# Ledger of designs, part 13: designed miniproteins, single chains, continued (5)

Each design is a single chain, and the fold is of that chain. pLDDT is the mean over its residues in the fold that is shown.

## One batch from the design tools (miniprotein)

Design m16447
Fold by ESMFold2-Fast:
Structure m16447 (fold): chain A 68 residues (1-68)
Amino acid sequence: MQEKIDKGWKLIDEGEKAAKNGNYEEAIKKYKEAIKEFDEALKEDPDSVGAKGYKKRAEKLLKEVQKK
């Protein structure tokens, strides 16, 4: 589980860096990959506060970047 959360967090960070550089296509890809990793973590532990929180963050960032 922790490995999935760690991968998801790194993908959010990579997506945020891509978005700051104006690479919205790469940011969208990274945020979608992050959401997938957190979904896998939540299947292992549905009560994971960290996975829930990071998934919400990734979904919000994805919506914001898709408007660009």
Scores: mean pLDDT 80

Design m16448
Fold by ESMFold2-Fast:
Structure m16448 (fold): chain A 64 residues (1-64)
Amino acid sequence: SMEEKIKEAERLLKVAQEVKAEMDATIDSDLAAGKITPAEAAERRQLVDEMYETIKKKAEELKK
């Protein structure tokens, strides 16, 4: 049903937001620990943002 699809889409978005926050925190931690450079941190944040946008798009498809 449409209501079930909306609930699943909302669940996916919430999980995606939480995962993004955790990934961003890990990037900050790795940078502080000297495991990555500032340039690498910026590239990783871009990939995380792209992943989040992909999940948002997938959530929109579930509402169709």
Scores: mean pLDDT 84

Design m16449
Fold by ESMFold2-Fast:
Structure m16449 (fold): chain A 69 residues (1-69)
Amino acid sequence: SMAEEYYQKGLEAYRAGDLETAAAYFEKAIELDPNYIEAYEYLGLVYVQMGRVEEAQRIGRRARELFPE
């Protein structure tokens, strides 16, 4: 799917250390598939590493609402 393609691009950017590009791709994956749990996990991690703590907390809360297990 397109969401999976953006998620894979996000992983490539993350491995390259490009946190801003990684965040953008993971955000796009979530936009295309709001149930893409792995994209939420990496987006939260990337936000923390960028010092975007409030955004990391927001994405974590959203993930818990969507995947309450």
Scores: mean pLDDT 86

Design m16450
Fold by ESMFold2-Fast:
Formats: sequence, C-alpha cells, structure tokens
Structure m16450 (fold): chain A 68 residues (1-68)
Amino acid sequence: MKEEIEKLVNKAIEAVKSGDQEKALKYFNEAKELVKKYLTPEEQEKAISDIENKLLEAARERVQKLIE
C-alpha cells in the first residue's frame, strides 16, 4: 500500500516539474485518498505533510528556473 502511495506521489512530482498542474493535483488527491484509507489517523497527518513538502520543493525548483 505505501508503495502505491509512493508511485502516486512520484507521478505528482513529475507533473509539477513538467508544469502540468492538473495532473499534479489529480495524483496528489489520489495519494491523499490512499493515505486516508490505509494509514492510521496518527500517520495520516505526517504522510500528507511529507507529500505536500515534496510537491512544494518541486514547485519551487520549477519557479526558480523560470525567474533565472
């Protein structure tokens, strides 16, 4: 199960880096649904935060390339 979440997170990161925000949001939402279904409530908050941080880093990297 965590492996499926990781695959969706990686797809979301790739979508952010490619500038496809619709796909990034889709994969992020799918990953959050899996987190809610299969992780404990205590793990859910940390897992979602970790995913959001990875997506934010990918977005910052993309923005940095645009402003250079």
Scores: mean pLDDT 80

Design m16451
Fold by ESMFold2-Fast:
Structure m16451 (fold): chain A 60 residues (1-60)
Amino acid sequence: MDEEIERLAKEVGELIKELVKKGKVEEAQRLQNEALRAYILRDVEGLRKVKEEAERLLKE
């Protein structure tokens, strides 16, 4: 697994944990599924999109 994909996956994982802590469980579950798909497919852009969406949800 390349370093960029691993780094993004870790960052996304932490953001999803924070969403769960804030009670946004349904959004966290959806984003986790999207992140897992992108991770399996080695889709760096997909992981970045999930990260951006998670960050926006946490700011609300």
Scores: mean pLDDT 83

Design m16452
Fold by ESMFold2-Fast:
Structure m16452 (fold): chain A 63 residues (1-63)
Amino acid sequence: KKKLKDEILSLIGKILSLIGDIFDLERQLEKNPNDSSLKQRLAQLQSQMKKLQQQMDELDSQF
């Protein structure tokens, strides 16, 4: 029971951190919309976000 709560809190923390990183990269893309390296980095962070969301959904399905 405690382990599941700690896992959820850990995932929330990681998601919030990634949201901040994504926001920063999106601001950089506003200035350089054709920068392929920034687009690639943003895609990587979005992929990590999707993975964390999947892990959270998996935990929710256990209830």
Scores: mean pLDDT 78

Design m16453
Fold by ESMFold2-Fast:
Formats: structure tokens, sequence, C-alpha cells
Structure m16453 (fold): chain A 68 residues (1-68)
């Protein structure tokens, strides 16, 4: 179903951004990490509201706050 495909895609997106954030933070590229998270959040805002989308948006907002 489309719901299952969206769930799978969101899980992949979550893992990708987490790995990217960890890599950029480890390399001291905090500004680039922040920009990547802001871009991901912007992309999620274009998706229809769902519990998984809202959960991921909340995680991204928390990560952005942590990088400030």
Amino acid sequence: SEEEKLEEQLEVTRKDFEELRETLVKEGRLELAREALERALGSLELLPPSPLVEELKEELREELEELE
C-alpha cells in the first residue's frame, strides 16, 4: 500500500539523516549539518500530515535545537 511505502521511505530518510548528522558533527561541520537538517525538515513539510511524518519533523527540530 502507499501507506506502507511512505512508512518505509520515512524510515530510510530517518536513518540517512541520522548518519549524515553524526558524520558532519564528527567532522566539525556543524553549519553544514544544520543546513542539511533544515532542508530535510522543509521537504517533510510538503508531505501530507501523518503520525510518522510529524514524529520525524519533531526529531529534526530537536536535532536543530541541539546544534544551536
Scores: mean pLDDT 73

Design m16454
Fold by ESMFold2-Fast:
Structure m16454 (fold): chain A 80 residues (1-80)
Amino acid sequence: MEREKVVEELKKKFEEKIEEFYEKLKTANEEEKKKLEDELGEEVSKEIRKLYEEGKITEEDANELGDYITLKFIEKKEEL
């Protein structure tokens, strides 16, 4: 059950990061938006990759997390 808990905790952590990111986007210019998007994407990818390499999540879990975060980010960005 550690894997399921890790996936759930990561989803919540990333949702919080996306909400924080969204608030920053409201006052950011286009250059700042690109920088923030790159930084968030890099951080998320590193966290998912680390857990996968440590064997704490499966490749399927990693793909699900990546897709979930990408969709949540796009959803929040579009609905600003």
Scores: mean pLDDT 76

Design m16455
Fold by ESMFold2-Fast:
Formats: C-alpha cells, structure tokens, sequence
Structure m16455 (fold): chain A 70 residues (1-70)
C-alpha cells in the first residue's frame, strides 16, 4: 500500500489527477484485503477527490459511494 500511496502523491503534485486517483484506488483495495477498513475508506475518499479534480465526476461519485458503504 505505502509505495502506491507515494506514487499517488507524486502524480497529484504533477497535476496528473487521473493517475493519482487510480493509484489511491489501488491502495484502498490493498487495505481492504488486509482488513484495514479505516485506511481503505481514507484512500477511497482520496481517489474520489483526485477523479473530481481530473473532471471525471462519474468515477469520483463511484469512489465516494464505495467509501460511504464502508
């Protein structure tokens, strides 16, 4: 999870919000499989925000909904 988080942060700093959102989404999936639901929810919210910044409002909505269901 941690390496994907760092890569997500790097892409966010570069303004590549779509790639950042994808990496945060993958981090969330890894935390979910580990049973860390708090971290999984945190990274779903970060992914949603990144997709929102990229203009992909549909993907953002899906990630926010997934976070709400955790």
Amino acid sequence: GEELEKKGDEYDKKGDYKKSGELYGLSSQIYYKQGDLEKAKEYLLKAGKSFEKSGDLESAKEFYKAAEEL
Scores: mean pLDDT 86

Design m16456
Fold by ESMFold2-Fast:
Structure m16456 (fold): chain A 97 residues (1-97)
Amino acid sequence: AEEAIKIAEEAKRLAEEAAKQGQAPKGPSDLAVKYSDKAIKALKEGDYEKASEYLFYASGALYEAAKQSTDPKVSKQLKEQAEKLLKKSVELAEKAA
């Protein structure tokens, strides 16, 4: 739980920073923040099924933000974090089953 929370918190931080600097689109970045927050809450409540779903949505939103990013370094960083969110989503789904 703690590791997944840290990954979601980092995803939220990166999305907020990229959007603030104009390096990623606000829409997908805001969605990444929203679903990361929902994932963190679900993780803290022990709801691993919902946490898995929200991490999956956060991953997709962050990947979309990365794809539309105008900065290659920011794009790479957001994609790598999206991959970490996706990996944790899958791990939590397997653990919840």
Scores: mean pLDDT 85

Design m16457
Fold by ESMFold2-Fast:
Structure m16457 (fold): chain A 59 residues (1-59)
Amino acid sequence: TRERILQATIELLLKYGVSVTTAQIADAAGVSRRTLYSHFSSKEALIKAAAEALMKELE
Protein backbone atom coordinates (compact mmCIF):
# COMPACT_ATOMS: atom_id res chain seq x y z
CA THR A 1 0.00 0.00 0.00
CA ARG A 2 2.75 2.52 0.90
CA GLU A 3 4.60 1.62 -2.33
CA ARG A 4 1.37 2.05 -4.33
CA ILE A 5 0.84 5.53 -2.84
CA LEU A 6 4.46 6.52 -3.63
CA GLN A 7 4.17 5.24 -7.23
CA ALA A 8 0.89 7.14 -7.78
CA THR A 9 2.47 10.29 -6.29
CA ILE A 10 5.50 10.09 -8.63
CA GLU A 11 3.27 9.58 -11.70
CA LEU A 12 0.91 12.47 -10.82
CA LEU A 13 3.78 14.83 -9.89
CA LEU A 14 5.35 14.20 -13.32
CA LYS A 15 1.98 14.89 -15.01
CA TYR A 16 0.59 17.80 -12.90
CA GLY A 17 3.47 19.07 -10.73
CA VAL A 18 2.97 20.25 -7.14
CA SER A 19 -0.66 21.30 -7.88
CA VAL A 20 -1.68 17.62 -7.54
CA THR A 21 -4.05 17.04 -4.58
CA THR A 22 -3.92 14.28 -1.95
CA ALA A 23 -7.43 13.24 -3.10
CA GLN A 24 -6.13 12.65 -6.67
CA ILE A 25 -3.19 10.64 -5.29
CA ALA A 26 -5.50 8.52 -3.09
CA ASP A 27 -7.82 7.81 -6.06
CA ALA A 28 -4.89 6.89 -8.34
CA ALA A 29 -3.41 4.58 -5.67
CA GLY A 30 -6.83 2.96 -5.06
CA VAL A 31 -6.91 3.92 -1.36
CA SER A 32 -9.00 6.19 0.89
CA ARG A 33 -7.65 9.57 2.06
CA ARG A 34 -7.63 8.13 5.61
CA THR A 35 -5.34 5.29 4.44
CA LEU A 36 -3.05 7.81 2.68
CA TYR A 37 -2.79 9.94 5.85
CA SER A 38 -2.10 6.81 7.95
CA HIS A 39 1.15 6.42 5.94
CA PHE A 40 2.03 10.13 5.40
CA SER A 41 1.24 12.94 7.85
CA SER A 42 1.13 15.71 5.20
CA LYS A 43 1.26 16.40 1.46
CA GLU A 44 4.79 17.77 1.97
CA ALA A 45 5.95 14.55 3.71
CA LEU A 46 4.41 12.51 0.86
CA ILE A 47 6.18 14.56 -1.84
CA LYS A 48 9.51 14.27 0.03
CA ALA A 49 9.12 10.48 0.35
CA ALA A 50 8.21 10.19 -3.36
CA ALA A 51 11.29 12.24 -4.37
CA GLU A 52 13.52 10.04 -2.18
CA ALA A 53 11.99 6.86 -3.66
CA LEU A 54 12.52 8.16 -7.22
CA MET A 55 16.18 8.99 -6.51
CA LYS A 56 16.78 5.46 -5.18
CA GLU A 57 15.16 3.95 -8.32
CA LEU A 58 17.60 5.92 -10.54
CA GLU A 59 20.52 3.77 -9.30
Scores: mean pLDDT 77

Design m16458
Fold by ESMFold2-Fast:
Structure m16458 (fold): chain A 70 residues (1-70)
Amino acid sequence: GPKEEAARAVADRAVEHGLVPESQREKLAEILKKYYDNPKEAAELLVKETGIDRSHAILLAFEAKRLAEG
């Protein structure tokens, strides 16, 4: 559905920009999908689970929410 497609698109871009390695793509997409409506919690989990920079995690979480909403 739209939230899963948004999460995958954001995860793909994060890997493409070198923010996380390809091995973390699925983990990133899963967190963004589950917490798409709670971007602050998504960002905190992204930092803890993937080691991504906090500022980037916040941007990715809010981008996933925006894409899921259209």
Scores: mean pLDDT 86

Design m16459
Fold by ESMFold2-Fast:
Structure m16459 (fold): chain A 120 residues (1-120)
Amino acid sequence: SKYLEEVEKLTEETIEAINKDKSLSEKEKEVLIKIVNLLKKSVLTFLEEEEDEEVKEGLVESYKQLLETLLKLSVKEAIELALEFLENLKDAAKKLGLKKSAKKIDEAIEEIKRLEEELK
C-alpha cells in the first residue's frame, strides 16, 4: 500500500541521517536505529490493522513529524519523544480495538526502556 511505502521511505531516510551524524557515538547510533525500527514496526502494525483512511493519513503524517523532530533532539530527548509517541499510539490502538497493534506497541515501549538503560 502507499502508506507502507511512505513509512519505509521515511524510516530509511531517517536511519541514513543517523548513520551520517558525526556528533553521535557508534553506540548512540545503534540505539537510535533500533528505536526508529521499533517505531516503524509499531506504525506499520497499526496501519495494517486499521481500515479508516483518515486515521491512516493522520498516523503517517504524525510519524513523519516525529522522525523529523527526533533528528533535531539530543539522544535523551529523542528517546523521551519516541516513548511519548508510542504511549499515545497504544492508547489510540486500545480505543479503536486494535489488539495486535496495542500488544506490538507495548512490546516496543518495553524494548526502548531497555535500550535507554544501555546508554547509562
Scores: mean pLDDT 90

Design m16460
Fold by ESMFold2-Fast:
Structure m16460 (fold): chain A 68 residues (1-68)
Amino acid sequence: MEELARRIAEALALSSVMDGKPYSKEEMERIAESALRALGVPEEEARRLAPVAAERAQELTAKLLAEK
């Protein structure tokens, strides 16, 4: 589960950078929750993991942009 949330966070970070669209933390949480549920994660776990995935995605996005 943690690995799946991490992969979603990485995908969100890459999408945010590649699309040139700055995703908000709230938007990342909604997308992460939806993605987790679509991948078969139970609703309760998806709801708990979505904020963590969103925070991780924001951290990764910031690092990718700063790495330049």
Scores: mean pLDDT 76

Design m16461
Fold by ESMFold2-Fast:
Order: structure tokens, then sequence, then C-alpha cells
Structure m16461 (fold): chain A 95 residues (1-95)
């Protein structure tokens, strides 16, 4: 579906932006991007299961990169935001 392709491109863009922000050490920018990704994931889950799965895959990749790249203190803060966004989206899907 065209919508799934758009979700994939959006996910790739967010992953790239999160990666760049993490490489710069901009924790505030990473957290803001993760919150935006969480909102988009929730919207995708509400539209279709396929779009939600695609967005969730990119959010998980972003989480792994941030945890591996940032300091333990900074990475922990971002990991909490990512975990919250994923959990919230999954709860919406089960309703």
Amino acid sequence: MKEVEEARRRGEELYRRIKEAAEKGSIDEVIELVREAGRLLTEAELRSEEEGEVMNEYLKRAAKYVIETMSPTEGSAVAVEIAGAVADALLERRR
C-alpha cells in the first residue's frame, strides 16, 4: 500500500535525524524527535497494523543506536522516552 511506503520513508527520516542528533550529543533534540516518532507510531497504528509495524521497527533501531552511541546517563534518559512511546502505541493497538 502507498500508506505503508510513506510510513517507511517517514520512519527512515526520523531514524536518520535521531542518529544525527545522537552523534552531536544533543540529548534534548533526540528526546524531542523520539516523542515525535511516538506520536507518528500511534497515528500509524490507528490507521493500519502494517504502518504501525514499519514505524515500530525504525523506532527500535533508533533506540538501539542511541543506547550504543550516547553516554550511559544520556542514553538512559532517551531509552525511557523510547520505551514509553512504544508501550503507549502498543496499548492503543490492543483497544
Scores: mean pLDDT 69

Design m16463
Fold by ESMFold2-Fast:
Structure m16463 (fold): chain A 65 residues (1-65)
Amino acid sequence: KELEEALRIQKLVDEGKFDEAAKLADEYHRKRLEEMRRRGVTGSRTLEDIEKEAEKQKKFIEKLK
């Protein structure tokens, strides 16, 4: 579940494990992309939105370092 993923990342951030949190967030976004592709979701716009979300997550975690 998305909530569980967010909570796991938050726990790593709270523990000061920012590199691990960033890595985990990247893995979750990769899995989400694969899941959407498997479900037949196509279109540059949708993929671009997911990429932007991953970029925002990385920048957020970088600020916490």
Scores: mean pLDDT 69

Design m16464
Fold by ESMFold2-Fast:
Structure m16464 (fold): chain A 64 residues (1-64)
Amino acid sequence: SELEKERKKREEEDKRMLKAAEEGASKLPDKELAEEIIESFKRMIESINKLIERNLLKKILEEL
């Protein structure tokens, strides 16, 4: 289904973004700050994905 394809694309993109963020954070001298940044980034990605999924579903239903 179209939703499944979009979901898989987002999962792959999320993995790439998280890896890049973790690599960046690993270079920071403040490890506590780095951990907090990564946690915040993960939460933001989750929230954005929920919004995107809801918007995509709504748009697909409207086009049918």
Scores: mean pLDDT 75

Design m16465
Fold by ESMFold2-Fast:
Structure m16465 (fold): chain A 109 residues (1-109)
Amino acid sequence: SVEEQVARYLALLDSPIPSDRGAAAVELGKLAPQIKDQEALFEALKPLTDDPDVVVRMGAILGLHQLAKSTKNEEIRKAAEEAIAKAIAASRIPNFAQLVAEALAAQDA
């Protein structure tokens, strides 16, 4: 069920394995339209924008972008967009803004 998938991915956000955390954030974003508590989803994804691993931060940005696109709550949409902008601005990875732009374009295709 969707609820069982959401519970599994929420648990994987706390994984010691960066690739699992990043993938879980992306999958939760895809499930965002089916998630009733979108505020809880935002609060779960937001800390991952500060993750030490760039793959996890990218996954969080992709997840928050899908949440922003699917939510009917203006406050959640604004908060998600602000979290994405802050994560991009805070990154010291060369070309991170371009990598994010390419990943978002691929997600929206």
Scores: mean pLDDT 88

Design m16466
Fold by ESMFold2-Fast:
Structure m16466 (fold): chain A 90 residues (1-90)
Amino acid sequence: SLEEIKKKIYEDFGKEMARASNEIRKARKELPVDEAIAKLQEIRNELTERGKKKIEEASKYSDELKKFVEKLLNAMITAFDVELRRLRAA
């Protein structure tokens, strides 16, 4: 069903965010602030590129699924932008 597909996509995005959060935490602990910012920007760009490909695949299935994936990607990117602003302000 569409709901089962959405649930799987949501879980997959959650796993990607968990991995990204671990990499961010490690970078913040191990790297100088400027290098940590660069690493977060790299991760953000990689997630954005992968997310765009997921949107393209979702759009082939349905407009509703495309919008769902776009919403998840936008939420993820917004979380990264908040973290980047906090690091730059420190």
Scores: mean pLDDT 83

Design m16467
Fold by ESMFold2-Fast:
Structure m16467 (fold): chain A 71 residues (1-71)
Amino acid sequence: SSMGEEAAELIEKAGVAAANGRLDLAIELLKRAQELAPEAEELIRKAIEYLKQGNVEEALKLLSEAAKVAS
């Protein structure tokens, strides 16, 4: 769906933001992605928890999975 594609793009953009230390931006983009792709909501929620813990590497792995589920 077009919403799923938009969610996947937001997830990918959030991953780039997180990798660059822009955690607040990453979390904001991910919250929007959860609204567009409810099927990816749980994976995105777990990724946000890892970002809040400073575990960017584990968050990025979950975001890669979430993008596949959303599209």
Scores: mean pLDDT 88

Design m16468
Fold by ESMFold2-Fast:
Structure m16468 (fold): chain A 77 residues (1-77)
Amino acid sequence: MKEEAEKHRQRALFHARRAVSALAQGNETEAQKHLQLAEDHLKQAREAGMSDEEIEATRAEIERILAHGRQVVAEQR
């Protein structure tokens, strides 16, 4: 069902944002946990009927979120 797939997509994005917050706090273990949860939710979105194009677009969005977060952390020596 498209609604269920979208809920998993939103949860993947939520966990990506949580991973960035954990990185900003210096908690690499918590960041890795949230990245794994984001991947798990993307898999569930695909299984719930989300298209490969929408999954790849969401992966690109997650990578943009993470790249921005890593840039902020890299500026903090």
Scores: mean pLDDT 81

Design m16469
Fold by ESMFold2-Fast:
Structure m16469 (fold): chain A 81 residues (1-81)
Amino acid sequence: MEEYEKLKKEAAELIGKGVEAINNKDVKAMEEVVKELEKLIKRMEEKIPSLDEEKKKELEGLIEGLKDFVDAAREKIEELK
């Protein structure tokens, strides 16, 4: 249970950093956020089998949103190079 809440908090913090990096056009910060988000997504996917159905759906939705954010951030990095 503690790990599930920690993963959600880490996701929110990384999204906040990512949005700030995009707004500042900071390519290095965006690349660092993308790497950390990819690591977090992997950790989240590894936890899905141990969760109840409601938490699985919430985490799966969050993972999809994080993957979409990573794709958008990567596109923005390429635009700014």
Scores: mean pLDDT 82

Design m16470
Fold by ESMFold2-Fast:
Structure m16470 (fold): chain A 72 residues (1-72)
Amino acid sequence: SLLESLSPLEQRILRTIAEHGALSQSELARILGVSQSTVSRHVKRLKEKELVEIIDGKVALSVKGVEVAREL
């Protein structure tokens, strides 16, 4: 399933955005304790899966992303 295709860090990104609202990649990196390049790579994968969108330089959950995050 789509949920089973998510890495642990991708699951944490979705949960973090669900809890805090839309966040920049640098804010996600700080909260998650990883490099911004690591966040960027996983955000790109989440965008390809249509779970996140970039709005005004921030990573936001899509409708599908909200539904998936509720199951985490």
Scores: mean pLDDT 88

Design m16471
Fold by ESMFold2-Fast:
Structure m16471 (fold): chain A 61 residues (1-61)
Amino acid sequence: MSLTEELIQLVKENAPEEVIREKARELLTRQLRLAGNERPPSEEAVENVVRGFRHQVEQEE
């Protein structure tokens, strides 16, 4: 299962905020490295990813 699918599942299950945030950080880190960026993602970027997935899941409900 992809990191994106895992993150969506965690949001749907109302997993703890820390678990969702860590999975979002993994996803963003992977995407940044594929783009040739070795810098770790900012906390703001991680929060934006989490917010986006929460919004998407709420719209699908």
Scores: mean pLDDT 77

Design m16472
Fold by ESMFold2-Fast:
Structure m16472 (fold): chain A 63 residues (1-63)
Amino acid sequence: MEEEKRKKSEEIARFIGRLLRELGDVIEEALRLRKQGKEEEADELLEKANEEALKKIKEYEEK
């Protein structure tokens, strides 16, 4: 019983950790673009990454 709960929580934690890592990478890229004066490109990159992350979360939740 405890094993199944642990396995599921670990799977979720791993998925979330992976998602956060990917988002963090994109956020860092967007910040660099902003420093270079490419504010519009940075904003578009962030919006796209956010939309993709939301889609992945929904797909994982719904399965």
Scores: mean pLDDT 77

Design m16473
Fold by ESMFold2-Fast:
Structure m16473 (fold): chain A 87 residues (1-87)
Amino acid sequence: GAELTLKAAELVLRAAMLLLKTTEDIPRAIGLILRAIGLILDAERGRGDPREVIELAEEVLELAKEVGNEEAEKLAREAIELAKKAL
């Protein structure tokens, strides 16, 4: 449901913000943060698409693996699981 989509989008934002502190690719991390904020706003309006949350969470997971940020990786994986339950 909508609450799971919102929670998943919030986890994506948390992961992306951790990546901003640990990555050298600051523009990529900022882009992920802005997209996550958009997904949260859509979810709060009841217009959230869990598929879009999964897609962004997978991109965040890739960057987390590239920089070796295990906390961000865990948050991104949790977001994917919650968003899949919202399908």
Scores: mean pLDDT 88

Design m16474
Fold by ESMFold2-Fast:
Structure m16474 (fold): chain A 60 residues (1-60)
Amino acid sequence: MEEKKKKIEENLKRIEQALEDSKPYFDEVLKKAKTPEEIKDIFEVLERSLQEAKKILDEF
């Protein structure tokens, strides 16, 4: 049981690091968006990507 918890914790830390590394990229894209509609489109793409990731996690 502890091994599975440790693996999940390690994966979460790796995801956290990847998000921190990606943050400057997302900040640049958001700042270049000049209209609320462009910002909304970016959020819609991110929401769909998160939903797909959640679906994969639900399979495990």
Scores: mean pLDDT 65

Design m16475
Fold by ESMFold2-Fast:
Structure m16475 (fold): chain A 75 residues (1-75)
Amino acid sequence: MAEEAARGAEAAARLAAAGDTGGAASSFWQMYKAAEEGGLEEAAREAREGAIAAQKGDSVTAKREAEEAYRLAKE
């Protein structure tokens, strides 16, 4: 669960940095599901916030949220 959530966050950060907000949103939702299933409440919250930012087209905020989600998933 935690490793799958971390992979989702890495993918979201890479896609957001490239300006692919749709791809970033999909990666965030994958991370959110993995984090919820793993009981990683804080990581799930960040993944959801990142997905919302990416869906709004805010790649800068999405990248920042992905980096924070990755940090939380590793805890």
Scores: mean pLDDT 79

Design m16476
Fold by ESMFold2-Fast:
Structure m16476 (fold): chain A 86 residues (1-86)
Amino acid sequence: MLSREELLAESEITMYLMSAIVAIRIGRRALAAGDLEAAREHLEEALRYLDRAERLIAEADLPEERKAELLAQVEALRREALELAA
């Protein structure tokens, strides 16, 4: 069972990952609508959320397997955001 501190850290990481997912979705909709400026803004925001999540994962006292799972999510979302921004 995770400690209270570990649960809080994982909750914060999950919040940033979910925020990145939402920002990517908004950016994707903006691209579909032809709003390139809004798309860029939201995709840049997604990348900032992912950078924060990655830092929190590195600092967190979590099992290595869980860190690997969370980092894989960060990498997949970062790739998606960068591909949409290209």
Scores: mean pLDDT 86

Design m16477
Fold by ESMFold2-Fast:
Structure m16477 (fold): chain A 58 residues (1-58)
Amino acid sequence: SAEEVAALSAEGGRALEAGDRARAQELLQKAGMHGGVTVEAGDDATRSGAAAHVAGQS
């Protein structure tokens, strides 16, 4: 449960860092279903340290 949420969140953060927002959203949505956490792709990128990288790319 908690470990699965952490793993999904970490994978979501990596996906955002790679610029794959759709995959990141999917993984973070799964994490939310397991832990009841509220997540958003844009804010998750900031939390994972990828927001500037993703937003700066075309």
Scores: mean pLDDT 60

Design m16478
Fold by ESMFold2-Fast:
Structure m16478 (fold): chain A 70 residues (1-70)
Amino acid sequence: SMEELKKRLEELIEKLLELDKEKQEKFLKEMEPYKDELTEIQNDPNATDEEIKKALEEVVEKMEKLLKEL
């Protein structure tokens, strides 16, 4: 659900804020292309809520994997 995705994102942000500045910068740099793709789909007037949700799920999963490697 979208609520579950929001909760996962909030937990990721909380963990990211607990990291040192160098690890935060590395995370943000590696996530830049996914952020651009997500922004593009969110600003697409033809994108459905389901397509936006699926894109967000893929980004959140990628964030979770990257954060475990830091």
Scores: mean pLDDT 79

Design m16479
Fold by ESMFold2-Fast:
Structure m16479 (fold): chain A 56 residues (1-56)
Amino acid sequence: GAAAEEAVERANRIGVRGVIEDKIEEAVEQLRRLAEEHPEAREAIEAMIRNLKASV
């Protein structure tokens, strides 16, 4: 639904900023928090966290 899509879009922006600013650990923490607050987007956000950690 729209709420899940907006949570995923927000997660993408957090991840991109983490890479650009070299703050990947902080981005991962923010993404984990977002996944807890939006369980409907949790699996997508957790996949982003795994990809973000693998990109280092």
Scores: mean pLDDT 78

Design m16480
Fold by ESMFold2-Fast:
Structure m16480 (fold): chain A 90 residues (1-90)
Amino acid sequence: APPSEDEINEALVRMILAIAKKYGATPELARLGLELAKKIKDKEVAIELLKELLKLVEEAAKKTEDEEEKKELEEVAKEIREEIKELEAE
């Protein structure tokens, strides 16, 4: 059987996390990860993946010497924290 949409979305987020771990998170990669994680119906899996994404984004924000990139990373980190909070409130 072909993989479910949920299995595809989980696999795509895990691939984004692997890329971010190896090369560092960019604002664009982090936003893509957040949007795909929002499509995952299993909220426990979504929370786990979003917490890992948040960690990588916060690490990238601390490491970057580019003030514009740092602001964009801090903005997406805020959006990830808000999504985690909403999912945990259910």
Scores: mean pLDDT 87

Design m16481
Fold by ESMFold2-Fast:
Structure m16481 (fold): chain A 60 residues (1-60)
Amino acid sequence: AVREIITRAIQTEARISRRALADEVSAATGASRAEVRAEFDRLLASQSVLPAAPLEVSEE
């Protein structure tokens, strides 16, 4: 559930910050913000959600 919500939020809002994402997922699932952040970091390390992009700006 947490992983799926994180993935969908990123796809829906390309500009969402990790802090805002953690707060939103925490509110939706009841998980702690620290736990959500840890799960997000694990997903990034596994390249399951998105590749670690060196560039954040994608509006050309």
Scores: mean pLDDT 60

Design m16483
Fold by ESMFold2-Fast:
Structure m16483 (fold): chain A 81 residues (1-81)
Amino acid sequence: MLEEAKELLKKAEEALEKGDIEKAKELFEEALRLAQAEFQRGVEEARAAGDEARLAEIEAQAREMEGPFTELGDKIREALE
């Protein structure tokens, strides 16, 4: 799931580089939706299990993805405006 979101984010970046802004936006929105759903599900599951190590792992993955998502999202938004 999260790896699928990362792959979609990479494809969105490639589409943006090729000047296909609409495709980049669609791929970015799908990647963001999948990442958010996976993080939310993982957090709830880890909390229910009391799995602090899993929570730390999910938080680390979220922080790792925050920069790439923010950077690409800003570029796509600016290209559309």
Scores: mean pLDDT 80

